# Designs tried in a protein design run: designed miniproteins, single chains, continued (3). Part 84

Each design is a single chain, and the fold is of that chain. pLDDT is the mean over its residues in the fold that is shown.

## One batch from the design tools (miniprotein)

Design m11093
Fold by ESMFold2-Fast:
Structure m11093 (fold): chain A 96 residues (1-96)
Amino acid sequence: VSEEELDDEVKVALAEIWLAVSKITKNPTKEDLKRDVELAKKFVEYAKKIKNPQLRKEIVDAVKELAEITMQRAKELGDDEIYKEAEKVLEEAKKI
C-alpha cells in the first residue's frame, strides 16, 4: 500500500468511526451500541497493522473516543454487557 493510499484509507476509517459516534448521540438502541463495539474492535485490529505511528495514533484516538462514548451510553441504558465489551476495546486500544 502506498503512503497516499494509506492516508486515504485512514481518512475513510476516521469518517466511519466519527459517523458511528454521531449516530449514538441521540437515543441510541442497544443494537446500535453493539454494532459500534464491533466497529471499534475492527479498527483496533486495523490500527495494529498501520506501520506509520502518526496515522496509527489517529485511528487509536478515534477508537478510544468511540469506546468511551459507547460505555457512557451503555451505562445510561443499563446494559452492563455492552459496557464491559466497550471497556475491553478501550483497554486494548490503550496497549497500541
Scores: mean pLDDT 81

Design m11094
Fold by ESMFold2-Fast:
Structure m11094 (fold): chain A 55 residues (1-55)
Amino acid sequence: SREELIEKMKEVVKEALPHLAEKLDGMSLEQQERVINSFASVNPEAAKKVEELLK
């Protein structure tokens, strides 16, 4: 079902966020800002969580 697919996508994003934050931590501040801004244009809630993990 459509709802089941949405739930699965939320779980995948939730599991991927720590790995994305870890990858970003290895980048320059300019690169981090660019990636986060691009992500925020598509998914602002997930981008906020990544920023929290980088602090």
Scores: mean pLDDT 74

Design m11095
Fold by ESMFold2-Fast:
Structure m11095 (fold): chain A 81 residues (1-81)
Amino acid sequence: DRETARRAIARGARYAKELVEKASEDPKYKEKAIEGLEQLERFARDSGFEEAAELAEEAKRAVEEGDYEKAIELLEEVERL
């Protein structure tokens, strides 16, 4: 069901955003944020939501570079899809 997958992706984006916010305050959460983004990207790709997968991949790169604000903005875009 496409709507069920969309809701799961939006929920995953919210969860990943929480981890990114924690990582911005405490670097020990950075690895968990990256893991959450990898899970979101994989689920979106497997579910046929290519744009959401691309945004999640870009958010992961932003977190790897320490650009947490950009990652949060990208995840908010995923939630709006």
Scores: mean pLDDT 87

Design m11096
Fold by ESMFold2-Fast:
Structure m11096 (fold): chain A 71 residues (1-71)
Amino acid sequence: SAAREKEAQKLFDESLDKAKAAAAKGNAKEINEVMKELETQLRALGASDAEIRKKVLEISVAVAEEVLKKL
């Protein structure tokens, strides 16, 4: 439904912001917890394993880019 899609997008956007902030602090544990929480929340909303993997990978790319800016 459109409501579930909006909820999933909001969760993704919030997780992206949290993961980038954790990456800026160099906090690998916090990054992993954000990714794990996003997987759990998206699965609860009925997202497929493929969609969850894609979203977590997008977070991972953004985190890597943030870390590389500091090198």
Scores: mean pLDDT 86

Design m11097
Fold by ESMFold2-Fast:
Structure m11097 (fold): chain A 70 residues (1-70)
Amino acid sequence: SPLELLRKGVEYLKNGDYEKAIEYFEKAIEEAKDRPDLVAGAYQLLAEVYEKMGDTEKAEEYRKKADELR
């Protein structure tokens, strides 16, 4: 389920495995196409991952995508 994929991504994010966190959040977005709330949540989590990786441009991009779904 998209919620389980988000949960797995958060576990990887907490462990500092940013590549796997991104992979699981992207999978969650693909499964949650009909749920803008979950897609927005996943975009916000992707923004956090990219911010922690030092990719400020990508972080800003995903924050804007999340805001567009609110």
Scores: mean pLDDT 86

Design m11098
Fold by ESMFold2-Fast:
Structure m11098 (fold): chain A 76 residues (1-76)
Amino acid sequence: SMEELEKLKQKALELLKKALEAAKKGDWETAQKLLNEAQKVMREAFKLASPEEQKEMLEEYRKYMAELGKIYLEQQ
């Protein structure tokens, strides 16, 4: 349902934001666990999403991955 999709999208976004916060603190173990959980929730959301919504979710996810990669490199 549309309501179910929105809940999953919101959950995935919250997990991605928490992963980013953990990464900024140098807690990459927690960041990886949160990222894995976000990916699982996103896979569930994808099953309910239209192709257009899937594309939007992937673009947003890629932005978070780029930011995580930047943080990782800046901490080396």
Scores: mean pLDDT 88

Design m11099
Fold by ESMFold2-Fast:
Structure m11099 (fold): chain A 76 residues (1-76)
Amino acid sequence: SKEEEAKKLLEKGKEAYKKGDYETAIEYAKKAMETDPKSPYFPDAARLAVEAALKAGDEKKLEEIQALISRLSGAA
């Protein structure tokens, strides 16, 4: 299911984050959010993406992530 795929992507993102690979963590977290925006994993994936971007010091990525979260959360 899309929910299980989102969970798998989130777990890969968490593994990357633990290794200090913040760019890869952001990529997996974004994929998890896009795969199933209605899943129970969306808030954790969004948090991971924001936290990884902050750790990386990447303001452009943070802006991109914030825009993606707004779009996918139905705030349009």
Scores: mean pLDDT 85

Design m11100
Fold by ESMFold2-Fast:
Structure m11100 (fold): chain A 91 residues (1-91)
Amino acid sequence: DEEKVQEILKKWNEEADRRKKEVEELKKTLNPEEQRKALLELAIRHLEEQIEYYGKLAEEFSESNPEMAEIYKGLKEYYEEKLKRLKELLK
């Protein structure tokens, strides 16, 4: 359903805008070392939230719309790869 997809995209964009503002606030209040650590922690939390969100959507659509479920599964895997790479950078 196109209407349902548009509602999901709207919520996703609103969440992205919220996260962007959160990053800008951190930049104003922290020294460079603390800012880097806080931004990395924020990025990790964001990626974990996206993984959970798309994982749930993939499960929700698995029976009713397998094609959409496959897309959401792909998005989950994309964010899981980004999280893995980010955690490797912190080692």
Scores: mean pLDDT 78

Design m11101
Fold by ESMFold2-Fast:
Structure m11101 (fold): chain A 80 residues (1-80)
Amino acid sequence: SMAERIAEAVFNHAVYTLGVPEEKAKKIAEKVKKYIEENPDASVEELAKKAKEFALKEGVSEEDAEEIGRTAGLAYRALK
């Protein structure tokens, strides 16, 4: 699904580009997927903000959380 592809993009960027631990990245990606499935009409900006919030709650730095949010938003825009 679109939600699965976006969650995969978030996971891959977090782990392989930002060095976020896989356990944290998996939790962030799962929350992003659930948010998209529960909020199909969410905007790119709303998804990016939520992905950043999920990353911050997992203890990811402000800078890396911003990048995770941006990645989620860009993937969502590309697949819509």
Scores: mean pLDDT 89

Design m11102
Fold by ESMFold2-Fast:
Structure m11102 (fold): chain A 81 residues (1-81)
Amino acid sequence: SEKIKKKLEEIKELVEKAVEAGKQGDEKTAEELAEKVGELLKELGLSEEDVKRLTQAVLEAGKKGDEKMGEQAIKLIENLL
């Protein structure tokens, strides 16, 4: 689906920005970007449990500035779409 593909591209960009913010010590921006990912996951029709779990994974990757954790969070999201 083109709609799913476009939202997934937005999610990938937000996750990458969250990780970059975390690398710079900007945990507040990382949190805000993780919340934005959560809203996009809700729009895609994911369950409340999956939205919570995946938003938390993005938040952890962002706060730690961990690029590998960010990539893992994206893969988990892709596997549900």
Scores: mean pLDDT 87

Design m11103
Fold by ESMFold2-Fast:
Structure m11103 (fold): chain A 98 residues (1-98)
Amino acid sequence: KEKLEKLISEARAKLTPQARRDADVLIELLKDNSPVSWAAAGIVLSGLVLEHGDETARNVVLLVAYELKKENPEAAERAIKWAEQLGLSKEDIELIKK
């Protein structure tokens, strides 16, 4: 638990206010479990990668996965998969999956 909380705190601390707002948008889109909202979430993620780079986008989707894990495990799993594609370590993937 403590290792996961530290990982999430560090990810949150590295984000700009703009990237934090984009995280909130992704959370709302993924909570609306529709194909249209999931496509829109993918577009927002692509914009994050283009504007801020892979590390910032990875930190955003890691926070999204953490927030969704209790309320929407399917959406959290998709966010974890995106974080993996953006270079999240195997150790951090195992932490967020627990």
Scores: mean pLDDT 78

Design m11104
Fold by ESMFold2-Fast:
Structure m11104 (fold): chain A 70 residues (1-70)
Amino acid sequence: AEELLEEAERALKEGDYEKAIEYARKALELGRDDPELVARALLLIGEAYGKMGDVETALRLAEEAARIYA
């Protein structure tokens, strides 16, 4: 799961937002029982959507991640 998050971060850095979302979703599936990993995956997906111009989806995912720490 951690390796998939690293791949997602790399794809995000390179501007491959679709790949970043794909890797982060795979990490989310493997680590769904780990709240910290779930939050990190949601934030990466949200950042990718934000970079693509979907600010509303980005904000929603950030709020979901924040609820994990509430």
Scores: mean pLDDT 79

Design m11105
Fold by ESMFold2-Fast:
Structure m11105 (fold): chain A 79 residues (1-79)
Amino acid sequence: SMEEEIRRQSEKVAELLVKQAKENPEALREAGEEDVAAAEDPRLAELVREAYEAALAGDAEKAAELIYEAALLELEREA
């Protein structure tokens, strides 16, 4: 299903962000600031900001859930 695919992708992205946070946290902070600035929807900006903060804290599960919520919000906007 679409929800299963979005969840799998969110988990993969969260793992990559947590890995990047361990290797180069400053680069991840800069990427997060750019992604937040690119978000036109303030709700999306909030979820993206929280996802990057969770990844920087090493919380892959929380980052995955926030990425999943952001992806669902984007789908709702496009529908």
Scores: mean pLDDT 84

Design m11106
Fold by ESMFold2-Fast:
Structure m11106 (fold): chain A 111 residues (1-111)
Amino acid sequence: MPKYTVAVSAVIPRELAEEAREKILKAVKEIAEKNGGEVRAVHEEERPDSVTLTVLVEFDTEEAALAAAKELYEYLKKLVEEGELLSASVTVVDEDGNVVLHLSTDEAAEA
């Protein structure tokens, strides 16, 4: 039974959404499967100037979820630095709904 959920959120400029969506989904799936996780949900919210892509990945252990979350955050942070994303965040939630880890490009300098 999955005990930990990793929520990946990427805010993509609308003009880049099609290309970035496929790239992010492929990378999230690859990192998830590498760490023993499974992609459970993909949600897209369209805004006037952006698309927010949210991917939920389930893991059986905290260690696997944290490893995947850190690798996903480093990947997404690089995309923000390259101008392909406006912002990104990765959140790890336990089976009781408690936030175990939250990493955001908007908070990277402030810890």
Scores: mean pLDDT 81

Design m11107
Fold by ESMFold2-Fast:
Structure m11107 (fold): chain A 62 residues (1-62)
Amino acid sequence: MVVEREEEVTIGGTKVKATVLEGDPESVKKAVQERHERDVARARELRDEALRRRLEELERRR
């Protein structure tokens, strides 16, 4: 079992949302891996959307 809690931490003067995971090592490892993969996919999607919007704007102007 994994216990998940969200905390706001200050890193280098910037407030960042951090997720703390507690539980048995195997469950924690699985949860961390799944979250990492999800975060990477999400970041990619957001980046792709932003880039696509910018390209559409530029193409429209020409």
Scores: mean pLDDT 71

Design m11108
Fold by ESMFold2-Fast:
Structure m11108 (fold): chain A 86 residues (1-86)
Amino acid sequence: MSEELRAEAELGVHEIQVAVAKVVLDKREEKLSKEELEEMKKRLERAIEEAREIAERVPSLRELAERVIEAAEEVIKKLEEALKKL
């Protein structure tokens, strides 16, 4: 595959990871352990770092990468609020 197509697929995986984390948090927040919340946050932080790298490396995907980063940051903010309650 072309480099751009590979990067776009990688961003798609990160977008799915963010969406899954949001659903799990929305449906199971009160049943999630501190360790589970911290692991979800760590995974989303990694997704943000990788999306930023893609935005820098593949300028044509910057808009998509920025959307993934914004969505991940919103879920991380909710995870941090959940962690404060533990």
Scores: mean pLDDT 82

Design m11109
Fold by ESMFold2-Fast:
Order: C-alpha cells, then structure tokens, then sequence
Structure m11109 (fold): chain A 76 residues (1-76)
C-alpha cells in the first residue's frame, strides 16, 4: 500500500521532529500526512492532521501557515 508506506515514513519524521522540539518540522510532516489522506479521500483524517499541523505551526511562530491550514481544514 503506497499510501500506508508514505504515512509510516511521515509519522517517523514527525516523531523525530517532536523529540527534537522542532515544531516547524513537526508541523510540516503533519501537513504532508494530511495531504496524503486528502488525496486518498479520507477527509476526516486530513482535517484532523491539518488542525494538528496548524497548532504546531502556531507554536513555531508561523501564524500565517497556521491560519492557512485552519482554512484548508474548514473547507473539508
């Protein structure tokens, strides 16, 4: 499963970034996971991940990207 393989890779990256305190890296990985779910038609999982990524971007000080992802989640 190509989707599952990509999600496992991104989850590993997210865990590594979280352990390092890299909120921007964590947010990027979560956003990419959201994109994978969105392309697969799992809009509920995509929305959840975009909101988690937005929270991580906000913690990183990237308010613009956080607002962008909240709007994207609202449209799903």
Amino acid sequence: DEVEKELLRLQGEAELKASAGDYEGLADSLEKMGEVYEKAGDLKSAKHLYLQAAKAYEKAGNKEKAEELRKKAEEL
Scores: mean pLDDT 87

Design m11110
Fold by ESMFold2-Fast:
Structure m11110 (fold): chain A 69 residues (1-69)
Amino acid sequence: EVEEKIEEANKLYEEGIQAAKSGDKDRAVELLKKARELYTQALVDAGKFEEAAQYSKKLNEEIEKIKKS
């Protein structure tokens, strides 16, 4: 179900942000990439292609900032 993918993606995003706050950048990047993949897939499955593209772009920018911080 789309709802299950969104719930899982939100949990991964939360864990990724917490990892970034604790200084574990590698883990944060890995978790955020998984969150991006699941949430983007759920949006595409729901026919929300513009929102999927926007979310992917925004999360890619967050990931790059964490890598360079």
Scores: mean pLDDT 82

Design m11111
Fold by ESMFold2-Fast:
Structure m11111 (fold): chain A 55 residues (1-55)
Amino acid sequence: MEDEILAKVEELIAQGKTPEEIRKEFEELLNKYREKLTPEQIKAVVDKVFELLNK
């Protein structure tokens, strides 16, 4: 789910992972949930993650 994906990304940020490492982990996690999410939900999650990484 979206909240689960975002929580995992926030954990990686808290662990001090680089933005590049976080993006790779996010891509893997997104692919795992790809078939369970609508295109609109995928876009919302992607936008939020990229906003977090650009901080």
Scores: mean pLDDT 75

Design m11112
Fold by ESMFold2-Fast:
Structure m11112 (fold): chain A 56 residues (1-56)
Amino acid sequence: MIKEVRYEALKLASQLTPEEIKRIIDEAERYVKEHNLTKEEAIEYVRQLVEEAKSR
């Protein structure tokens, strides 16, 4: 699960700064563990975080 979150964050956020990518990964990993998300739910959550970062 955690490896999939990191992989998707890096893939979707290639244009973000390393600091932004780290923030997204840390936040997503925490949320996934807290809520016991499935792989698909974890990937979708990462997409939401990346979109939020890009829209700022």
Scores: mean pLDDT 72

Design m11113
Fold by ESMFold2-Fast:
Structure m11113 (fold): chain A 90 residues (1-90)
Amino acid sequence: RVEELAERARSADPEEQVRAARELAELTKDKDVEVRLAAVRALAALAARSTDPEVIEAAREGLLEASKDKDEEVQLAATFGLMAAEAARL
């Protein structure tokens, strides 16, 4: 699930990374807070390590949506992820 997508997000292929980021972004809307939190952490890690603009943009979209989550832990994790992604690249 999240672990499988996180592994796919470590692919050397940017197209696979973008797809993984999109699927992780969908999981940030999951019913279970633990699933949403895991997806947010995976997106934050992807945004921090990627140099591909499309991959970074896809990850940021998911993090921005999760930053509006009603659960404080998910909201904070997404906010920290967005700040890290913005600080890592121009």
Scores: mean pLDDT 77

Design m11114
Fold by ESMFold2-Fast:
Structure m11114 (fold): chain A 73 residues (1-73)
Amino acid sequence: KDDAKKYLELGKELFKDGKLEEAVEYYKKAIELDPDYAEAWHNLSRVLRHLGEVDKAKEAEEKAKKLNPEYKE
């Protein structure tokens, strides 16, 4: 639980630094530890859109919305 959150926070810092591919890897690590981590799926979707991976971003966002409907915006 704590490790998944640490990977999420590392991914956010990498995203701020423009290290988009590294951010993807850390968001994926957070999801591997906690597959129901809606915030990690939402942040993965956002970074994938910045990389132009639209289809993968849609899949991640639908997963986030399914886990937490508050992300449907």
Scores: mean pLDDT 82

Design m11115
Fold by ESMFold2-Fast:
Order: sequence, then C-alpha cells, then structure tokens
Structure m11115 (fold): chain A 63 residues (1-63)
Amino acid sequence: EELEKRVAENPDDAEAYLELAGRYMAQGDFEKALEAVRKALQIDPDNEEARFLLEQVERALKE
C-alpha cells in the first residue's frame, strides 16, 4: 500500500520501485517483482541493486 502510493506519486523514484520489488519477492509474486525491477532500471539503468534483484527474480521465475 505505502510503497504503491510512493511510486504513484514519485514515478522517477528508482528506490521506491526496488523496495516494491523486494516486497513482491518476499510474497512470491515474482512477475510483479520483475515489473517493478524493470521500472527501476528504466529510471536508473546503472543501479547495481536493481541489476542484482533482476537476476534474483529471473532465477526464481525459472522454478
């Protein structure tokens, strides 16, 4: 709820999308986590944390 509101009000906040992706990962919603990570990378393509989470989400989706 709070993170979704934060990304809606600050669509250029890469960290907010990364926090949202982490929450989806914890809940097992890997497709939603993937979308959130991709949005973070669109904002900041060189974000190391976003790249790391992208790899984790992609590995989880292979299972």
Scores: mean pLDDT 77

Design m11116
Fold by ESMFold2-Fast:
Structure m11116 (fold): chain A 60 residues (1-60)
Amino acid sequence: LRAKAREYRALGETYLAQADAIRASEGPEADPKANELREKGQEYLAQSAALEEELRRLAE
């Protein structure tokens, strides 16, 4: 679980960075693609946080 939580966090950060980079280089026409990447990044970050919370409960 810890390794998976770290992997999901890294994936989430990567997708958010890609969304920002696309917006910066292609402008507002890239909004639909940037929004999809941002949503995917946020989903991975949420999954990482949920796994960390579950790990805390399982350790007790």
Scores: mean pLDDT 78

Design m11117
Fold by ESMFold2-Fast:
Structure m11117 (fold): chain A 81 residues (1-81)
Amino acid sequence: MKVPKEEAEKIAKELAKAMREGDVKKTIELLKKLNSAEDVSSELAKKAGFSAAHTTAMNLVAMAEYLETGEIPEKSGVTLD
């Protein structure tokens, strides 16, 4: 799901930066926090957390790319606030 634009900007920039710098630990921590923010129960987060976190992370990475290039990636779907 989409997150608030301003919050997504900060998280997306931090996530993109961590990914570029190869900071895998920080990237994983951010993805787990994003999974929790999607209103997923602890049990569901353990079972399907990877899928939910991956989708959210892809949206935030697309947002970070948009903030850097000023262009929205064609398959991101991150166009609405």
Scores: mean pLDDT 52

Design m11118
Fold by ESMFold2-Fast:
Structure m11118 (fold): chain A 62 residues (1-62)
Amino acid sequence: SEKEKALEEAIKKVEEAAKKYGASEDAIEAFKQALRNAYEAGGSVEVLKKAAEDAEKEASTL
């Protein structure tokens, strides 16, 4: 589904950004879990994209 693809793309983007900024494995897993929680809560594709953008911004300020 489009939501599953959006979740996969969001997870990939967050992993790439977090690794780029030297985030710990625990931090990377926390970002991924937040995206999965948004998906399980019935979040839209737009909500998942926004969550990924927010996580990328957070990682870039580390």
Scores: mean pLDDT 74

Design m11119
Fold by ESMFold2-Fast:
Structure m11119 (fold): chain A 87 residues (1-87)
Amino acid sequence: MTEKEREALMAMVEASVAILKVIVMLRYGEDISEEDREKAEELLRKAQELLNEAAKALEEGDAEKAIELAKKAKELAEEAARILESS
């Protein structure tokens, strides 16, 4: 495994953890406004799509693209978490 492939796998794991936190917050969160729920769900959907694209890029041997996509997925999931925490 190359160093770049290792970086991609770690970025994907971090994105996966961030996505799971948002899922838990949406499932067990009380008093979340409808507006904040809709915004968080849209960001979660986009984060999941980017993580799937990262997995495909890694399978195709494009570790650099996988890193970029996974980092973006994590950023969107973290934004969703911030919205839910402030709700």
Scores: mean pLDDT 86

Design m11120
Fold by ESMFold2-Fast:
Structure m11120 (fold): chain A 62 residues (1-62)
Amino acid sequence: MKEIKEEMLKLGVSEEDAEKLIKFGKEKKLSDELILNGGQAVAAGVPLEEVLKALEEVAKEK
């Protein structure tokens, strides 16, 4: 968990957005890799809300 947050911060994700992604990913039982992929999308300029929606669909389709 700490490692994922640090990686997201290195990508330019805000601490608040990184924490929201981590919390959401844990609640949806997503892998650390999927949570980090969400962080990469946020760092690339995708809105957090859109990334969370995409991660929810991924969790549902597993």
Scores: mean pLDDT 79

Design m11121
Fold by ESMFold2-Fast:
Structure m11121 (fold): chain A 65 residues (1-65)
Amino acid sequence: AAEARELAERAAEALAAGDEETARRHLKQLVSLIEQGNRAAQAELRRLAEADPRAEPLAVSALVA
């Protein structure tokens, strides 16, 4: 729970700063927690995506690329 929130906050800070590379790195870690069954991480990613529409595409790109 705390780790997922910290990763989401770091990603949000990076997005606000225009640092997509740092945001992508933190989003990749957040998605890894989701893949491990962490529901708090899923909720944090959804909350971040509602605040910033760039979050979800960057997270998907980090997994597929």
Scores: mean pLDDT 78

Design m11122
Fold by ESMFold2-Fast:
Structure m11122 (fold): chain A 65 residues (1-65)
Amino acid sequence: SLDEALAADAEAAKEQVDAIIEELERRGLTEVAKEVREFKERNSENPLAALIHAAVLKSVALAKA
């Protein structure tokens, strides 16, 4: 069903955000990782928005390195 598909997408998005946070921490980008965690916590009901935010912050941080 659509609800099951949306729930699966939401869980996948949460897992991807957690993976991005772990990668940022592993790279020593602790301030960026903190910003991603805080956005995720404030937007717990919108995991896709948290994923987009995490992906953008990761891309910007890696471009500056």
Scores: mean pLDDT 84

Design m11123
Fold by ESMFold2-Fast:
Structure m11123 (fold): chain A 69 residues (1-69)
Amino acid sequence: ELVEADSIDEAIEALKAGKGVRIKSGYLVAPGSPASEVEKILRSKGVDVVAENPDALIEPGGYVDVYPK
């Protein structure tokens, strides 16, 4: 199941609980950045994650799905 996180703290809590998280475009990184930038930010905060498509560019109004390792 994917959790839509309204904050970075909610995303981290869900990931630490073993749940996948959907992060909205513009929330952690600007549109046009690769989804792997979301992985880097979350790993820097102590959660080991993978994006569903880390090489894909984040679209305006889109989202990035990330999962715990």
Scores: mean pLDDT 76

Design m11124
Fold by ESMFold2-Fast:
Structure m11124 (fold): chain A 72 residues (1-72)
Amino acid sequence: MEAVREELRRLARELGYSDEEIDHLIATSDEAGLVFLRRVFEALLANGGEVEADTIAAIADESGIPYAAPRA
């Protein structure tokens, strides 16, 4: 899991996030969540920093992770 965390920090820096922001996400996520986040960040970088919600939902479904965003 250390390699996944290191890759997440690397991807996040390329996207303009701070290590503090990523450390918070890592601390609040299990191993499956970390792999999911890495895939999402890879998709963001590959698509110029933009990913549709449907793409994120598909990655979550493939990873067996329930994706639910707050709605108000």
Scores: mean pLDDT 70

Design m11126
Fold by ESMFold2-Fast:
Structure m11126 (fold): chain A 75 residues (1-75)
Amino acid sequence: SKAEELLKEARELLSKGIQAYNEGKVDEARKLFEKALETAVEAMRLAQKEGNFDLEVEAAVIAIEAATLLKVLDS
């Protein structure tokens, strides 16, 4: 489904953001975490429309992780 595709994309963006952060690329990491959050939120919306509660929960977890990492960068 489209929601599954977006969830995969959000996970990849989150992983790339973590890699960028570990390399000291803070601005790149921030942009990747912002994209991961936006993509995960869209995956949640589509999962709700598809009636896939498990996918909605998985997308919510990625959104929370991305949001938390953004707060860490701004601290």
Scores: mean pLDDT 88

Design m11127
Fold by ESMFold2-Fast:
Structure m11127 (fold): chain A 75 residues (1-75)
Amino acid sequence: MSKSEAVARAIGLILRGVGLILEGDLEGAVEAFRRAAELIAEHFGKEEAVRLLERLAEQYPELAEALREAAEELA
């Protein structure tokens, strides 16, 4: 997978996560965001993946605790 392919897939996972939030599936949203961050960590490094999860935690406070735990796992 190229970096461009990783970004496209990560964006797709972020959009899926947002859709799951709108459906009330907060656990599914966290999983989608974790998968996006794992792809970013693999191709761009753990620091960028942590930044992504921190931004998502700021945008979706209801998921903030779970997303920060995911960020700690990647750090």
Scores: mean pLDDT 85

Design m11128
Fold by ESMFold2-Fast:
Structure m11128 (fold): chain A 83 residues (1-83)
Amino acid sequence: MEREKAAEKAVKQVDEAYKKLLEEGKRSITLELEFKDEETAAYVEFAIQKWAKEKGAFVSITREGLKITVTIFAPEQVLKPLP
């Protein structure tokens, strides 16, 4: 479905931005995403929140109608190798 494809594309963009954020040693990176309808925007917001939870990333999401602003934050703690 269209909203699923939009969510997949948005999550990919957020994941790529997160990798770049970590590689460049930045504190945060902000992405602006725009969608064709509010249902798609709401679904994408939910998908990004799921991605953040799965990755252990901290994100701030603001939705204004068809527009979503996502700010991704670098981890506050030094990453320790998984046991």
Scores: mean pLDDT 76

Design m11129
Fold by ESMFold2-Fast:
Formats: C-alpha cells, structure tokens, sequence
Structure m11129 (fold): chain A 98 residues (1-98)
C-alpha cells in the first residue's frame, strides 16, 4: 500500500516535469515566430532564440516519448506545462536584454 503511494507520487513528479519541458518549448517556439515577423528584432536575437527553441523542442519530443511509455496523468502534465511556459518567457526576456 505504501509502495503504491510512492509510485503515484513519482509518476506525478515525472508528469509535471514532462509538462514543464513541453511548456518551455511551446513558449520559445511562439516567441521565435513573433521575433522573425518583427523587422526591428536583431538577427543575433533571432539566432539565439532559434538555437534555444531547437534544443527545447528536442527535449519536448523526448518527454512525449516518455509520456507514452509511463501512462502519466494528463492533468498533472498540464500543471507542469503552465510552469514551463513561464520559464520559457523568462529565458526570452534574458536573451532580449543581452
């Protein structure tokens, strides 16, 4: 019984982390599209966003693969997704300042 509770907690933590990786990738991809459409965005910023979006997209694809194997709770994934979106926005703001 205690072992099943531990397994549930571990699955919830993993589902949250998978959601976080997905949210970050989505936010970076959205900002990359917007940056490319703004003629005032420096090419250096676009290049940095493109590299970061590509790296996070690869992590998100791996996270989706893990999700299919583990039968994770989609509601917990969505909670992590919201946090990942916020983390992605923070990274965009850091790149824009540099």
Amino acid sequence: YFQKLQEKLEKEERAYEIGRELGEAVMLSIWLVLAKKDPNTPQEVIDKLEKLADEESKRANEAIREYKKEGLDPRVVLEGFAEGMNEGLKKVREIEKE
Scores: mean pLDDT 78

